# Ledger of designs, part 28: designed miniproteins, single chains, continued (3)

Each design is a single chain, and the fold is of that chain. pLDDT is the mean over its residues in the fold that is shown.

## One batch from the design tools (miniprotein)

Design m8943
Fold by ESMFold2-Fast:
Structure m8943 (fold): chain A 75 residues (1-75)
Amino acid sequence: MKKVELAEKLDREKMLEAISGMSKLDSLEEQAERYFEALKYIPKSKEEEAKKILEAIENKDIETAERLLLSVLLS
């Protein structure tokens, strides 16, 4: 498992860049890697949300990871 260093502030543009190139035809592993990259841009104040997204990624639950990540982006 890769360790993720959380950001000091929420960087919505970098999070969107991480996932914007993702295709519905990408493998679950490729989608998981993009969501994992997006975790780097979640602030330490949202650490609990980041942990839940990471757990979803590790369980290959891409739909839950996407839903939780979008919730962070929209808050």
Scores: mean pLDDT 73

Design m8944
Fold by ESMFold2-Fast:
Structure m8944 (fold): chain A 72 residues (1-72)
Amino acid sequence: LAGKKVLLIDEDIARLFAKMADLIEQGAEEILAATNVEKAKEKAKKADVIVATDPDSPILKAALAERPDLEV
């Protein structure tokens, strides 16, 4: 994650903030947070990698449909 722009997907805002801290400690350059499909699609266009707390999330699937080349 060092130097990467990370799209972070979670429907729970409290978990989202906790995971942001973990990603920053891992050296992420920027965190792009998304709690819904529309924001995930928009932010996926600027991201280098996707991190999702739920691998079966429809929000994650929507982001990957927009950017199938992104690492998960």
Scores: mean pLDDT 78

Design m8945
Fold by ESMFold2-Fast:
Formats: structure tokens, C-alpha cells, sequence
Structure m8945 (fold): chain A 81 residues (1-81)
């Protein structure tokens, strides 16, 4: 159904914008501790969204969230290393 695909695409676009805003916010934080705490909160939010997307068979959204989680793990590793 075209409407379902459009809704999924809108969800992906909104999530990408929110994620970019979250990354900029994390980078703006002066404390490494605050950056790590914020990353953990964003990861938990994305993990919840991932489970929901999988249940709804939203393949593109699942793939997008998995990519975002990998980006956050990379950012976390850079902060810890």
C-alpha cells in the first residue's frame, strides 16, 4: 500500500532529523559524562523504536534505526578512547 510506504518514509525522515539534532546536542555538551549519559538515553529510545518497527514489519525504519545505533556506539567509543 502506497500510504503505508509514505508513512514509513515520513517516520524515517523525522527520525533522521531528530537524530541529527540529538547528535548536535551531544556534541554541544561540555562534559564527557553528560555526553555519555545522553548517548545512553538516545540508545534506549532507539532500541524501543526498533522493537516496535520490527513488530510492524517496517523494514526501512528498522534498517535506519540499526544504522543510528551503530553511529552512537562509534561516538561512545570515541569519547571513551
Amino acid sequence: EEEKKKLEEEKVERLRKEFEAAKKYIESLKSKEEQLKTIELVKKTLEGLLEFAKKNNEEKLVETIEEMLKELEELEKKLLA
Scores: mean pLDDT 83

Design m8946
Fold by ESMFold2-Fast:
Parts: structure tokens; sequence; C-alpha cells
Structure m8946 (fold): chain A 62 residues (1-62)
């Protein structure tokens, strides 16, 4: 899952993996918007996007 990828990348301090994950989340979000998908799934991806950006900032600051 994308959430598991976030946990693994953050635990490893892998900035490149976090950046790729941020791009992947953006793509999945765009797909849901274009396909007029479920708002609950979109909200979940929005929260995940925030968590990925926060993790990137934390790893960069470390």
Amino acid sequence: SLEQQLEEAEAAGDLDALIRLNEDVGVERLKLIVLEGDEAELDKLDELDKRVVDAIDRVRAA
C-alpha cells in the first residue's frame, strides 16, 4: 500500500523514495479527480499527500 511505502521510506530516511511516493500519490489523486471517483478515497489520498510532504520535510531536516 502507499501508506506502507511511506512508513518504509521514512524509516529508511530515503528521500528519493519519499519524492517518488509523493509523485505516485499525486498521480492517483489526479486519476480519481478525472474519473469523478469517490470523495472519501480522494480525502484519504489528500491526507496521505500531506503525510508524505511532512515526512520529506522531516527527513531533509535530519
Scores: mean pLDDT 81

Design m8947
Fold by ESMFold2-Fast:
Structure m8947 (fold): chain A 110 residues (1-110)
Amino acid sequence: SSAEEEKKREIEREISEALLRMQASVYKIEYEVTKDKRSKYKAEILEAVLERDLERLREIVEEAVKEFGYEVALEILEEVLRILEKAGDEEGARLVREAIRWLEEKKKKE
């Protein structure tokens, strides 16, 4: 039934979100232990994606480029993309792919 299918989709979304929030917490702990800001940016990007906050995502990516350059910022985005794809967050994965494309085009212009 459509009601049973919707309930299954809702449970899958809640599991996906819980796994992604746990991953963001892991990145935050990694940053506190290592003081490696790459882990900080991975956590912040993942949180911005979960909140569907495109403006915040863009700001965090621009900060990562200033700190580490384009190549490391792209590596960070590609790692977060893999996490989103594994968790089944197709919309979150789409947002990160758009950020990667935007950053690649910006790199070509410079």
Scores: mean pLDDT 88

Design m8948
Fold by ESMFold2-Fast:
Structure m8948 (fold): chain A 106 residues (1-106)
Amino acid sequence: DDVRRQVRRQLDQADRLLAQGLDALRAGDTDRAARHFRQAGQALNDGSVLLSSGDPSQQELIEQLEQGALLAGRSSRATRRDPDRGLRYAAESRRHLEEARRLLDS
């Protein structure tokens, strides 16, 4: 399924960007972390728009991708002023990404 392959590529991109953002945050580079978290949220959102909201079997996957994107965006906005809050939002985004990956592979 071309759509599932494209969503998997977006999940892989988001996972890589979240990891890079967390690495930047550990290094104290909050500007780099914020950019990576923003890009991760965009990748998750790009994945969600590939899916049909009219298909009940896709609804849970779409919800996980959208929630992950929202939290990555919140992490990006919080990280420069409150790195601990940015870290918590990024960790929550990653949990939604892992659930989306599980749903995609089932």
Scores: mean pLDDT 88

Design m8949
Fold by ESMFold2-Fast:
Structure m8949 (fold): chain A 78 residues (1-78)
Amino acid sequence: MKEALLEEVRRRALELATRAAAYLRSQGEDVTEADAERGAEALTGMVAKLIEEEGVEEARRKAEELLARAEAELRALE
């Protein structure tokens, strides 16, 4: 389902963006929770476009790759 995928992506993207924002603030960057929310919405919008262009199954695969990469990059920083 398109809606279920977008909800999952938004939730996971927001979790990662919130962690990234917290890390950046700990390094002295002026990053807010609103910045994290904007990042999560941007990623969710990209996945919505992928659903329209390539279908739900391919969009899910690409979303998993993007989220896994983002999580790995964040863990390397923490």
Scores: mean pLDDT 81

Design m8950
Fold by ESMFold2-Fast:
Structure m8950 (fold): chain A 97 residues (1-97)
Amino acid sequence: KQAEIEELLERLAELQRELDEAVAAGDVERARALAEEAARVIKELLELLGIASEEEIERQAELVRTRVVLAAEAVAAGLADEEATARLRAAHAALQA
């Protein structure tokens, strides 16, 4: 159990770095794929911790998917740096849940 949690946390940290790169590049497709993987890792972590309901686990996964994709789309659309930065911060917050 502890080893599994540590492995998932390491994978989540790696995914966060990759997500930052994808968002900065405006690579919406890569950001979407990475967000789905991060959502999967978060679901596994929450299930192993046993502290969240199935409904809450699904809600956290949806937040990760939505916020990461929106951040990448903002960069790809050439939106102001301020808006792109705000969306990226929201994506980071979702990953830290």
Scores: mean pLDDT 71

Design m8951
Fold by ESMFold2-Fast:
Structure m8951 (fold): chain A 143 residues (1-143)
Amino acid sequence: DPEKIALIQKSREEYEKAVKEVLEEMRKEDPVAAEILELLAKIENLRLDNVIDSLLNGDVTLESQLENGKKLLELRLKIGELYKENPEIEEKVKEALKKLQEKLPWFNAEGALELIKEAAENIEKIKENLKKIDEELEKLEKK
């Protein structure tokens, strides 16, 4: 449905604009909080790109799903490491997420904060899952 694709693309453009505005402000106040917000934005953009690709191409291969899962886990790992090393930034991250939700009422600020905290708590599990995805991708290349 071309109309549905156009609506998703418009939502993506609105999201990118809102993120850029919040990042410009946050980067001056706390560069680490800004970096976490940039990584969260990359996760959301990958999610939207995957939805658009699925609508355009009709099928999603196992290889494509594993590659997308790998990219999402790599971004989540970076977020977790940054937050674990800099726990004092929690209030600045909350402020940035609240500003995003004010610009984008559909944005789940609580869910984004929970993703950051879970990533920091589960760094070793994320590393293990990345290794498992790499092993599955290698198996697909050999078949």
Scores: mean pLDDT 82

Design m8952
Fold by ESMFold2-Fast:
Structure m8952 (fold): chain A 74 residues (1-74)
Amino acid sequence: SPLERLKRAVEDSVREVLDAARAEGLSPEEMREVARLVIRGMAERYRAQGLPDEVVEELVRVGERVMEELLKEY
């Protein structure tokens, strides 16, 4: 489904940015800051593309969940 594809894209983007931040030796706090900037940027882009607010909010929650799950492993 389109929503499942969008959720996967958000999850993959958050994973990529956290992996990159970790490789550069950023702290968990700095990694959270960078991931949140990416999540906010994706949300603004999806709103600009005409996605409903409830869908964008769900995608933000997915991004925040993946971010916190990955940060617990560091």
Scores: mean pLDDT 86

Design m8953
Fold by ESMFold2-Fast:
Structure m8953 (fold): chain A 103 residues (1-103)
Amino acid sequence: SQKELEERFEKLVEEFVKALENKDRKKAIELAKQIIELMKEGLEKGLVTADMAHLFGGLLETLRSLVRQGKASEEEKEVLKEMQELLVEIKKKLGVPIGPLLL
């Protein structure tokens, strides 16, 4: 089930990136919410890998860059906040060092 979770995660990430490239913001937000739910499920089951955490962090930085450019909707800002909070919990469970700025 870990391999299946990783494959599902990678597919959602690829679809998210394509939605952003196509400027389909509604589809990108729907996919981001699906990624968040998949990561929450994986975290509860102890199936989140360091590679998944790294990719999730990359998605968060992409969305954060969009917010900094003043081009984000309120829904995109809410999704960013949920991703930030979830990444902190993922790092705690994986024992990955959390920088002072992320605490």
Scores: mean pLDDT 78

Design m8954
Fold by ESMFold2-Fast:
Structure m8954 (fold): chain A 85 residues (1-85)
Amino acid sequence: MEEERKKKAEELLKNGKVTEELVRALEKLFRGEPELTEEEIEALIKAYGKYQKKSPEEVRKELEEAFEYLRAHPEEAARDVAELL
């Protein structure tokens, strides 16, 4: 499952729809590793906000909640993030 999600992130990068920081953030989330750099968090906020039309503040709040959920349920949280992008 992780390998399949990683391929998805790489596919999006090839299509020029994501940045390197976003790919790294998704890979960490797919592995259940919620320790992201500030740049990776900003990349997620930008991508998520673009799709959902939410403010960066709302996206950050949802990401914080997702990280808590990811720690308990890494598979489900990673799936939700992948579907948003």
Scores: mean pLDDT 60

Design m8955
Fold by ESMFold2-Fast:
Structure m8955 (fold): chain A 110 residues (1-110)
Amino acid sequence: MPVTIDLGFSIKSAGFTADGTGEAHFDANGELLGTTFNLTVKSDSGVTFEETASIERVGDRYRVTLLMSEAGEEAFMRDARAELLGKEKIVDPKSNKEYYKVTFELPGPP
């Protein structure tokens, strides 16, 4: 039977902490189909913002989609070592904040 597992995690890096919740979805054979998670990111200066991410299996690869701020997109483009598939600018109609939806692929499991 397909299985969904709830995830909770915390990440600390230089200048930031991130707390996340999400779900991992597995097929009937126990293979990962995808993960969706929401991140609350807090800088050491006390600024808080929300990011979203999804990971899905596409054939023998993983496709990752991140919804990131302008500063996050700049950092990603500087340090990207993944195959970039697409980048789309999204405007939140409620806040008029601009985000970038970035999609890239990583090697899947053997």
Scores: mean pLDDT 64

Design m8956
Fold by ESMFold2-Fast:
Structure m8956 (fold): chain A 64 residues (1-64)
Amino acid sequence: SHVLDPSLAEILRRAAEEVARETGVSPGKARRAATEAALQLLDEGEPVTVERVARRAIELVRRE
């Protein structure tokens, strides 16, 4: 099967990889931060994209 548009799971995976790369946190912590970031963006009515999720998640990791 072919999927042209990325699923939410794929967005979270790609964002988590970016978070780990930029911050050096473990893959588990990066995944958790990406998930929390995506939920915040959904609650705010903001688009859930790899860039937005990664940016918010990096901010969350750095603020703890």
Scores: mean pLDDT 80

Design m8957
Fold by ESMFold2-Fast:
Structure m8957 (fold): chain A 76 residues (1-76)
Amino acid sequence: GPVEEARRFGEAYLKGDADAAFEALRELAKSLGKSDEQADRALINLDTNGPLLRRLEEATRSGDWEGALEALEEAF
């Protein structure tokens, strides 16, 4: 579900595993009813939004998977 996909994205992103992060973000997009193009755009939005990226990193490090999902939903 979306929370588990957000967890996988956050963990992959913090490890610098780009392939795993892209896969998890596209799986999350499908769960949210979004396209692969919207997932690719969400990644660009996340990378260019420092405050949003910080929220995702902090949520991921603390195990706040609901907070990680909320941050990722704002990127879409």
Scores: mean pLDDT 85

Design m8958
Fold by ESMFold2-Fast:
Structure m8958 (fold): chain A 87 residues (1-87)
Amino acid sequence: SNIEKAIELFKKAVDLMIEALRAAGREELVQRVKELGDKMIEAIKNKDIENARKLAQEMVDLAREAGLTDVAEKAAELINEAIQLAS
């Protein structure tokens, strides 16, 4: 149950970033976020919380570098909640 909830929160964070990147005209970064999101969900399914945290941070950093600071902060909040549920 906690793993399922964690995966749902990770998916929400990924979707939020994809939507914001598309709205900002940064379609080239959408594929990278999808790849990071898939790896992050896989890490959670394998109970590799440390790797999930690292991948999540890479995704948040990518959004910040793209100038999407507010979205990066919101996604980081969802990711931290997901990691706490999966721990």
Scores: mean pLDDT 83

Design m8959
Fold by ESMFold2-Fast:
Structure m8959 (fold): chain A 81 residues (1-81)
Amino acid sequence: EKEKIEKLKQEYEKLREFAEKNWGKDSPLVKRYNMLLAHYYYKLENYEEAIKYFNEVLKIDPDDKRAKEMLEKAKKQLEEK
């Protein structure tokens, strides 16, 4: 299962890189893949990586309410560990 998790991560990273190269760093597709990576790491309880990707979403769209809410939840989980 850990091997499947690593492969999924690599696929999301490749899709984000592809979107960045073809549409630019601030594109809606880059925002979408950063959100998917953040949510993926959150589900794995890797809150440090989740926080990183939610911050990348907020660099593209500072008013994204969902990203702000999830960022605060991830920070609280990290503080509890």
Scores: mean pLDDT 80

Design m8960
Fold by ESMFold2-Fast:
Order: sequence, then C-alpha cells, then structure tokens
Structure m8960 (fold): chain A 75 residues (1-75)
Amino acid sequence: MEEVDEDIAALTKEDVERLKKLQEEGKMPKSVISDSDKPGVLYDPRVGGFLDEEAFLKRYGDKYLEYVKKINELL
C-alpha cells in the first residue's frame, strides 16, 4: 500500500504541536493558517504556503492530503 513518508509525517506532527501552542498563546497569526484567497485550499506546513486538494493529492497522495486536512483543522 502507498504510505506517507514517516519522517515528514513525524516532523509535521512536531510542527503542529508547536503551532498549536503558539495559537493557544495567541502568538500565531491565524490569517496565515485559516485565511485563504480561495475556499478549499489548505496550508502546507512543509512548504509554508497554500495548495488546493488536487495539488496535494497529485503531489503527496491521498493519505498525506487527509493528514494535512487534519493539521489545518487543528490550526
């Protein structure tokens, strides 16, 4: 089965924990995380930019897309 890169996933989890803490402390600019020019785009913590679901699916596969959706939900 296709799987997401575990090293990248682990690094992303650490970044999510860090970003969550910043958001709870009110230090995270929420506009960077949840404010996007188009509905249906997701923040890519690896790149520090926004990609739509099709771009994520094509580049990283469906499993990483689901993971990134959860990251965006958490932020």
Scores: mean pLDDT 56

Design m8961
Fold by ESMFold2-Fast:
Structure m8961 (fold): chain A 75 residues (1-75)
Amino acid sequence: SDVELGRAVGDAVSRLTDQAIAELNQGKSAKLEEVVEAAGRRARVTVEGSIENGVPMIKTTIEEDGERVVSESKA
């Protein structure tokens, strides 16, 4: 179901974001990717951590069935 896949995606975003923030705190950039499966469907989650104009930024990309959602936030 959409709920089950959404939960798996949310869990992956949380884990990968924590890892990206840990890398940024060590002065490293990060690019982390995971494919999640739930209820017979797949999504690709990519979390990128970088410093942009001196500000640590997290960019999250979720791709499922040809659709792409991108969000950015300060770390």
Scores: mean pLDDT 83

Design m8962
Fold by ESMFold2-Fast:
Structure m8962 (fold): chain A 85 residues (1-85)
Amino acid sequence: KLEEKKEELKKRLAELKKRLEENQTDEDRRRYWKEMIKAEVELAKLAGKDTDKTKEAADIVMEMLEKGALTAEGMEKLYEERRKK
């Protein structure tokens, strides 16, 4: 069951990445980024990796997206900055 969940999350990430590469509005790209961040955090947890920094970065970005404070580009930049180790 765990391996099935990992494969589903990988497929979901691939689909979300494909949608982000399409000509999407900034609003749609923000929604897809939100889902992609959630899927990445969940996949990392299932892989048993230390996810504390990734989860914290994701939570901050998600909160800012919900408040409408970031464009898709600004969100991507902030997420990458927070993920650096």
Scores: mean pLDDT 66

Design m8963
Fold by ESMFold2-Fast:
Structure m8963 (fold): chain A 74 residues (1-74)
Amino acid sequence: IEKLVEELKKLLEEKGMPSLGEDAATVARRLAELGKEEEAKEFVEKVIELVKQGKIAEAFDLVAEAARKVNELE
């Protein structure tokens, strides 16, 4: 998971959106801590895919949705 998280943070930093990268990293690490490592990997990969496609609004929505879901699991 950490390799994917670092790739995501670097990609978003290059695009001038480091805060989105930090938010996504926090969500992914929390999912992994809750035993949902596969979901964490899929989440990070989906965010990377959306950002690479220029679908920034969809990436923001995905991160917000995942953060809300993680909050429900606590």
Scores: mean pLDDT 78

Design m8964
Fold by ESMFold2-Fast:
Structure m8964 (fold): chain A 73 residues (1-73)
Amino acid sequence: MDAKKQELLAQMTEQTAELLASKSEKETREETRAIGRKTAEQISAIEGKLSQSGIDFLAKLLAGQALNKVLAA
């Protein structure tokens, strides 16, 4: 994986952990969904190859992965 993409994923996980520390799990899930969308758009800009539907799918996947990682800890 590209180092820049790894950095974006790490930032997303960190932001999700910060949200969980200060907000309810419900609010954390909702805001992580928005962060996932932004992260997917940034990854798409780096790759230059993702369609809008691909960005949507990636956003959902990234949000789920970040939440699972943070909530499982």
Scores: mean pLDDT 76

Design m8965
Fold by ESMFold2-Fast:
Structure m8965 (fold): chain A 118 residues (1-118)
Amino acid sequence: MYEEFQEQLVEVLLSLMDGNKGNLSKFEVRGLLDEESVERLREAAEEHGADEIVLEPADEATREKLRAEVEAKTLSFRASGVATADALDLHWEGFNGAGEPLGSITLQTKERAAPLAR
């Protein structure tokens, strides 16, 4: 569960970065990924030419909390932003079962979607 969660989240982020190669402006991770997962993403973000890279892996206490929430199936995410073929502006926040924040992920491209108009 926890290892599958880490691997799945890394694979999703790697896929999003690969789809936006050369167009990344910001890649930020805080507290949702362990040190090994963060290192894999750092290498990819650097290879894909992100202008700003901010990586804060989960500390030991946060990692233990994150593991417990994943195993209990109480981890929730709030996703906001836009994902189109040409532009990405995503912000994901992770919360425990009590609604307390555990961390966030932000991924933005240099090209922005036109003003959010449907």
Scores: mean pLDDT 74

Design m8966
Fold by ESMFold2-Fast:
Structure m8966 (fold): chain A 96 residues (1-96)
Amino acid sequence: MLTDEEIREVVALMQDPARVERLRARLSKEEQLDFIGLETLYGTVIRELEKRLGRPPTVEEAAQALKEYLSKLTPEAQQRVEDAMRRLLELARAEA
């Protein structure tokens, strides 16, 4: 399971489209499919949260909303999304 700090790091990454595209290019084809799942979930969470807040969410608000959404997924779906998040963090931390 990802820590609250790791979820915040993923949210911060997802708010930088140029960086996300560089990281995506380093993923395998299978990892890219799992990443599409993460992107779809993140996009849904952010759109719902923005609608509720009437403004763009902070990293902390987005991280909390993402964590709540993950807890509502099936164990299999949660594992796939968490694997995609861990892989993004691994690649981001390896960036020069």
Scores: mean pLDDT 82

Design m8967
Fold by ESMFold2-Fast:
Structure m8967 (fold): chain A 79 residues (1-79)
Amino acid sequence: MEKIEELRKKAEELKELLPKLREGDAEAFLKMVEILFPKLAEKLKELSEEEQKKLAEDPEFQEFVERAVEAVLEGLNVE
């Protein structure tokens, strides 16, 4: 099914972005948020550039995104 394949494709993208997130890449962080939480990404578009930067650089929020990525990768077992 396309929806399942779409989620699997996004999981592979998250897997590739995870090392960049750990290196402090803010662009990788924002892309991960867009993949994991599209609704949150839409809300981020409503915020000022400064507020978006503060969220991307927040260590607790970065850890939250990293844990969410790891949970998705663990939950989506490959066939």
Scores: mean pLDDT 71

Design m8968
Fold by ESMFold2-Fast:
Structure m8968 (fold): chain A 73 residues (1-73)
Amino acid sequence: MPLSTEPPPEEEIERAKKIIEELLASKDPELLKKTTEEKLTERAEVVVTTARALREIGEEIDKEIEERKEKEE
């Protein structure tokens, strides 16, 4: 299993890709149709890498970001 000092596992990247795809499907289905798998992978990698970097406080920060995202448009 990958350690915190290693790059994110492909499994997590694939999961993030699915989440991003679903989000685009609900928010911007037209954009989703134009989004390539390469773009989805790139976005997923950034998200997963950032989350892993903030592992210890990631949960708390994610909660704050989620709340702020709901507030801000």
Scores: mean pLDDT 67

Design m8969
Fold by ESMFold2-Fast:
Structure m8969 (fold): chain A 87 residues (1-87)
Amino acid sequence: SEEALLDRALATLDKEHDALVAEARRLAQQGRRQEAIDLLRAAIPRLRQEAARVQSQLSDPALRARLAAHTAGILADIEALIAELEA
């Protein structure tokens, strides 16, 4: 079902986001701040492409909207972390 597809996609994006944030914070704690920023910036277009691929498989506008909102939240969190690391 499309709901099952969405549930798997959200879980995958959350897992990728958690791993990305953990690695970025680890790099920053080691004084490798620029590497952390570069890692986060490189992940943004990849996560957008992954979400867009799933979105193209959804016909229900409500499920498409939920995926878009969830992805936007993840991207906003990544951008906020980049800003914190640049300060």
Scores: mean pLDDT 92

Design m8970
Fold by ESMFold2-Fast:
Structure m8970 (fold): chain A 84 residues (1-84)
Amino acid sequence: SAEELAEAVVEELESLSFADRKMAIIQAAAEAVGDPSARDIGIELAKHADEAAKDPEVTKELIMKGPAAEKVAEYLRKAIEKVK
């Protein structure tokens, strides 16, 4: 379930330009930081936004490190919808 959501997020990010990937990751990180259960992963996404935008697999690795993986994947999916 969490793996499937994370893989779907990676595929969607791969279809975007670098600028749109970075914007989606930063937006999702900001939403996650506002959620106490997802905050730690949100902080890590913000710290590694450039790396994750260059290689969407980094985003998957960061999501899967925490118990809030499903929530963070949902924030990313919503952010991706907003960036075009």
Scores: mean pLDDT 82

Design m8971
Fold by ESMFold2-Fast:
Structure m8971 (fold): chain A 94 residues (1-94)
Amino acid sequence: SVEELIARLEAHAARLKARAADLSREQALDRLVAEAYVLVQELFPELSDEELQALARRFRDVALEVAASSTDTLEAIDRVLERIKELIRELAER
């Protein structure tokens, strides 16, 4: 479900924020994107490989955009999380 995916992604983001001092901004965002991709695969198994690849590209583009404009790792994690949550909600409304 979308609610389960969002809750699991929020929990993962909270763990990344707790470890922010041990991670670069890029490493933290890459891990958040990787977890979002895994969760989408688990909770939306009906998606084709092409749809999964398109989502992976969109998640990556979000992380790259936020990384380029953010100076704070905690803020960058929150910004990427919120944009990924919006993309997931849009996917569920199809």
Scores: mean pLDDT 83

Design m8972
Fold by ESMFold2-Fast:
Structure m8972 (fold): chain A 95 residues (1-95)
Amino acid sequence: EQEEFDAAVDKLRQAIYQKNYKEAAKLLREIQEKFPDKEEEVLNRLSPVLLLSTYIHNELDIFLKAQVEASKETFSSDIEFWAKVLEIMDKLKKE
């Protein structure tokens, strides 16, 4: 149901704005499992939130470093790539 999907994406957005990137990675994978046909929609909603959140928190350098580090591995989906980016960001984030 669209309402359940929108609620799941809202939780993901909240986790990102709170810099709880570990929780965000978990939520992203749960969305992939529950809504496998919505990968493109999830990524389209995720990308502006990540960019805005990292800009507001002055963490664009961490975001870039996480993307470079994640790119050294191969992933089964774009969602798994972005989940790894979030996990690396959680490790690098400032309090």
Scores: mean pLDDT 83

Design m8973
Fold by ESMFold2-Fast:
Structure m8973 (fold): chain A 76 residues (1-76)
Amino acid sequence: MQLTEAAKAQLEAEVAAALADALARITDPGDQRALEERAKATLEAIATGDLAAALEAVSDFGRLKQRLIREEEARR
């Protein structure tokens, strides 16, 4: 199933907002790079228009974001 342009724009905006929020909270440069690389891969998946691939990539990005934020909190 192919993403509509509206759904694609919404997912891209949500990923960008989530990335910005997470980068403000994560101080480790390695974790920041890992999250930025995952976000790039997620945006590329969204750009294909494949709904299943896009949703899986968004889910994977969310899991990495959540893990890195928890690891950051554990360092404090």
Scores: mean pLDDT 84

Design m8974
Fold by ESMFold2-Fast:
Structure m8974 (fold): chain A 81 residues (1-81)
Amino acid sequence: SSLEAYQKQLEEDRKFAGEKVKEQAIKIAERTAKESLDAGDVEMAEKFRKLREEAKNASIEKAPEIGDKVMELRKEFEKRK
């Protein structure tokens, strides 16, 4: 999914703090960690791996917060390209 589709999904699901937010956060974090490694950015890759783990362990109530963190860090990654 594109970053824009992911951002829209997080905004819609933020009100419900559902499992879908966790799933999207995990998928984007895993993908961006891999992209960061491919770009030689080990520090960014490690940050996304940590967010992936946080997303997997997050409660439903905390899921939107973790999703927002993934989205913000993804924006930072895109600006660094």
Scores: mean pLDDT 78

Design m8975
Fold by ESMFold2-Fast:
Order: C-alpha cells, then sequence, then structure tokens
Structure m8975 (fold): chain A 80 residues (1-80)
C-alpha cells in the first residue's frame, strides 16, 4: 500500500539522518531490512541484484547509494 511504502521511505530517510551514528555493519543490517520491506514493490531479479550489492557494500556511501537506488525505482513505479 502507499501508506506502507511511505513508512519504508521514512525508515530510509532515518538511515541517512543517522549516518554518522551508525557503524557500516549496523547501517548494512538496517538497509537490508529496508530492502526486504521493499521486496513486494521490486521485481525478483532487481531485488536480488540490490541485495547482492548491499551485501558487498564496504562503506556508508555505498550502502546509502544502493538504498537510494531501490527507493527511486519504487517511487518511479508506484508514486510517479
Amino acid sequence: SEEELIKIMLEAQELVENRDKLSVEEMKEKALEILEKLKPYIDEKTYKELEEKLKKAKTHDEILEIINEAISLVQDNYLS
């Protein structure tokens, strides 16, 4: 639903706002949770690609870039 999607986007925004307070591992764990919640809004192939990228991410910037990519895909398909 749109309401659930907005809630997930707010969780992603919170991750960006707390960037300096989270370790890379903590941010990756939270990002994986956000990505899993987005699974119903993303096709299986794209989801698996984003999941693999996220697991291989080594920096805060890489994690945030991947999550922003996922959010943008969902926004384009469901909110545009």
Scores: mean pLDDT 81

Design m8976
Fold by ESMFold2-Fast:
Structure m8976 (fold): chain A 73 residues (1-73)
Amino acid sequence: TADELAQAVLDAAERFYKNGRKEEARRLYQGVIDRYPDTPAVPRAYRLLGEIYRDEGKLDEAEKWFQKAEELE
C-alpha cells in the first residue's frame, strides 16, 4: 500500500541520516511528503526534516516543520 511504501522510504532515509548522509536523508523525507502526502509517514517526515534544520542551526525553519508535524497528529 501507499502507507507501506511511504514507511519503507522513511526507514531508508533514517538509515542514511544515522550514517551521516543528511542531504540524502533530507531528499528522501521530502520525497515522502511529495509522493505520499496522505500517509501516516508524513508527520514523521516533517519532524525529521525539523531535526535536520535544527542540527544546521536553522532554528526558525526547524520550528515550522515541527509545527506542521503537530498539526497533522
Scores: mean pLDDT 83

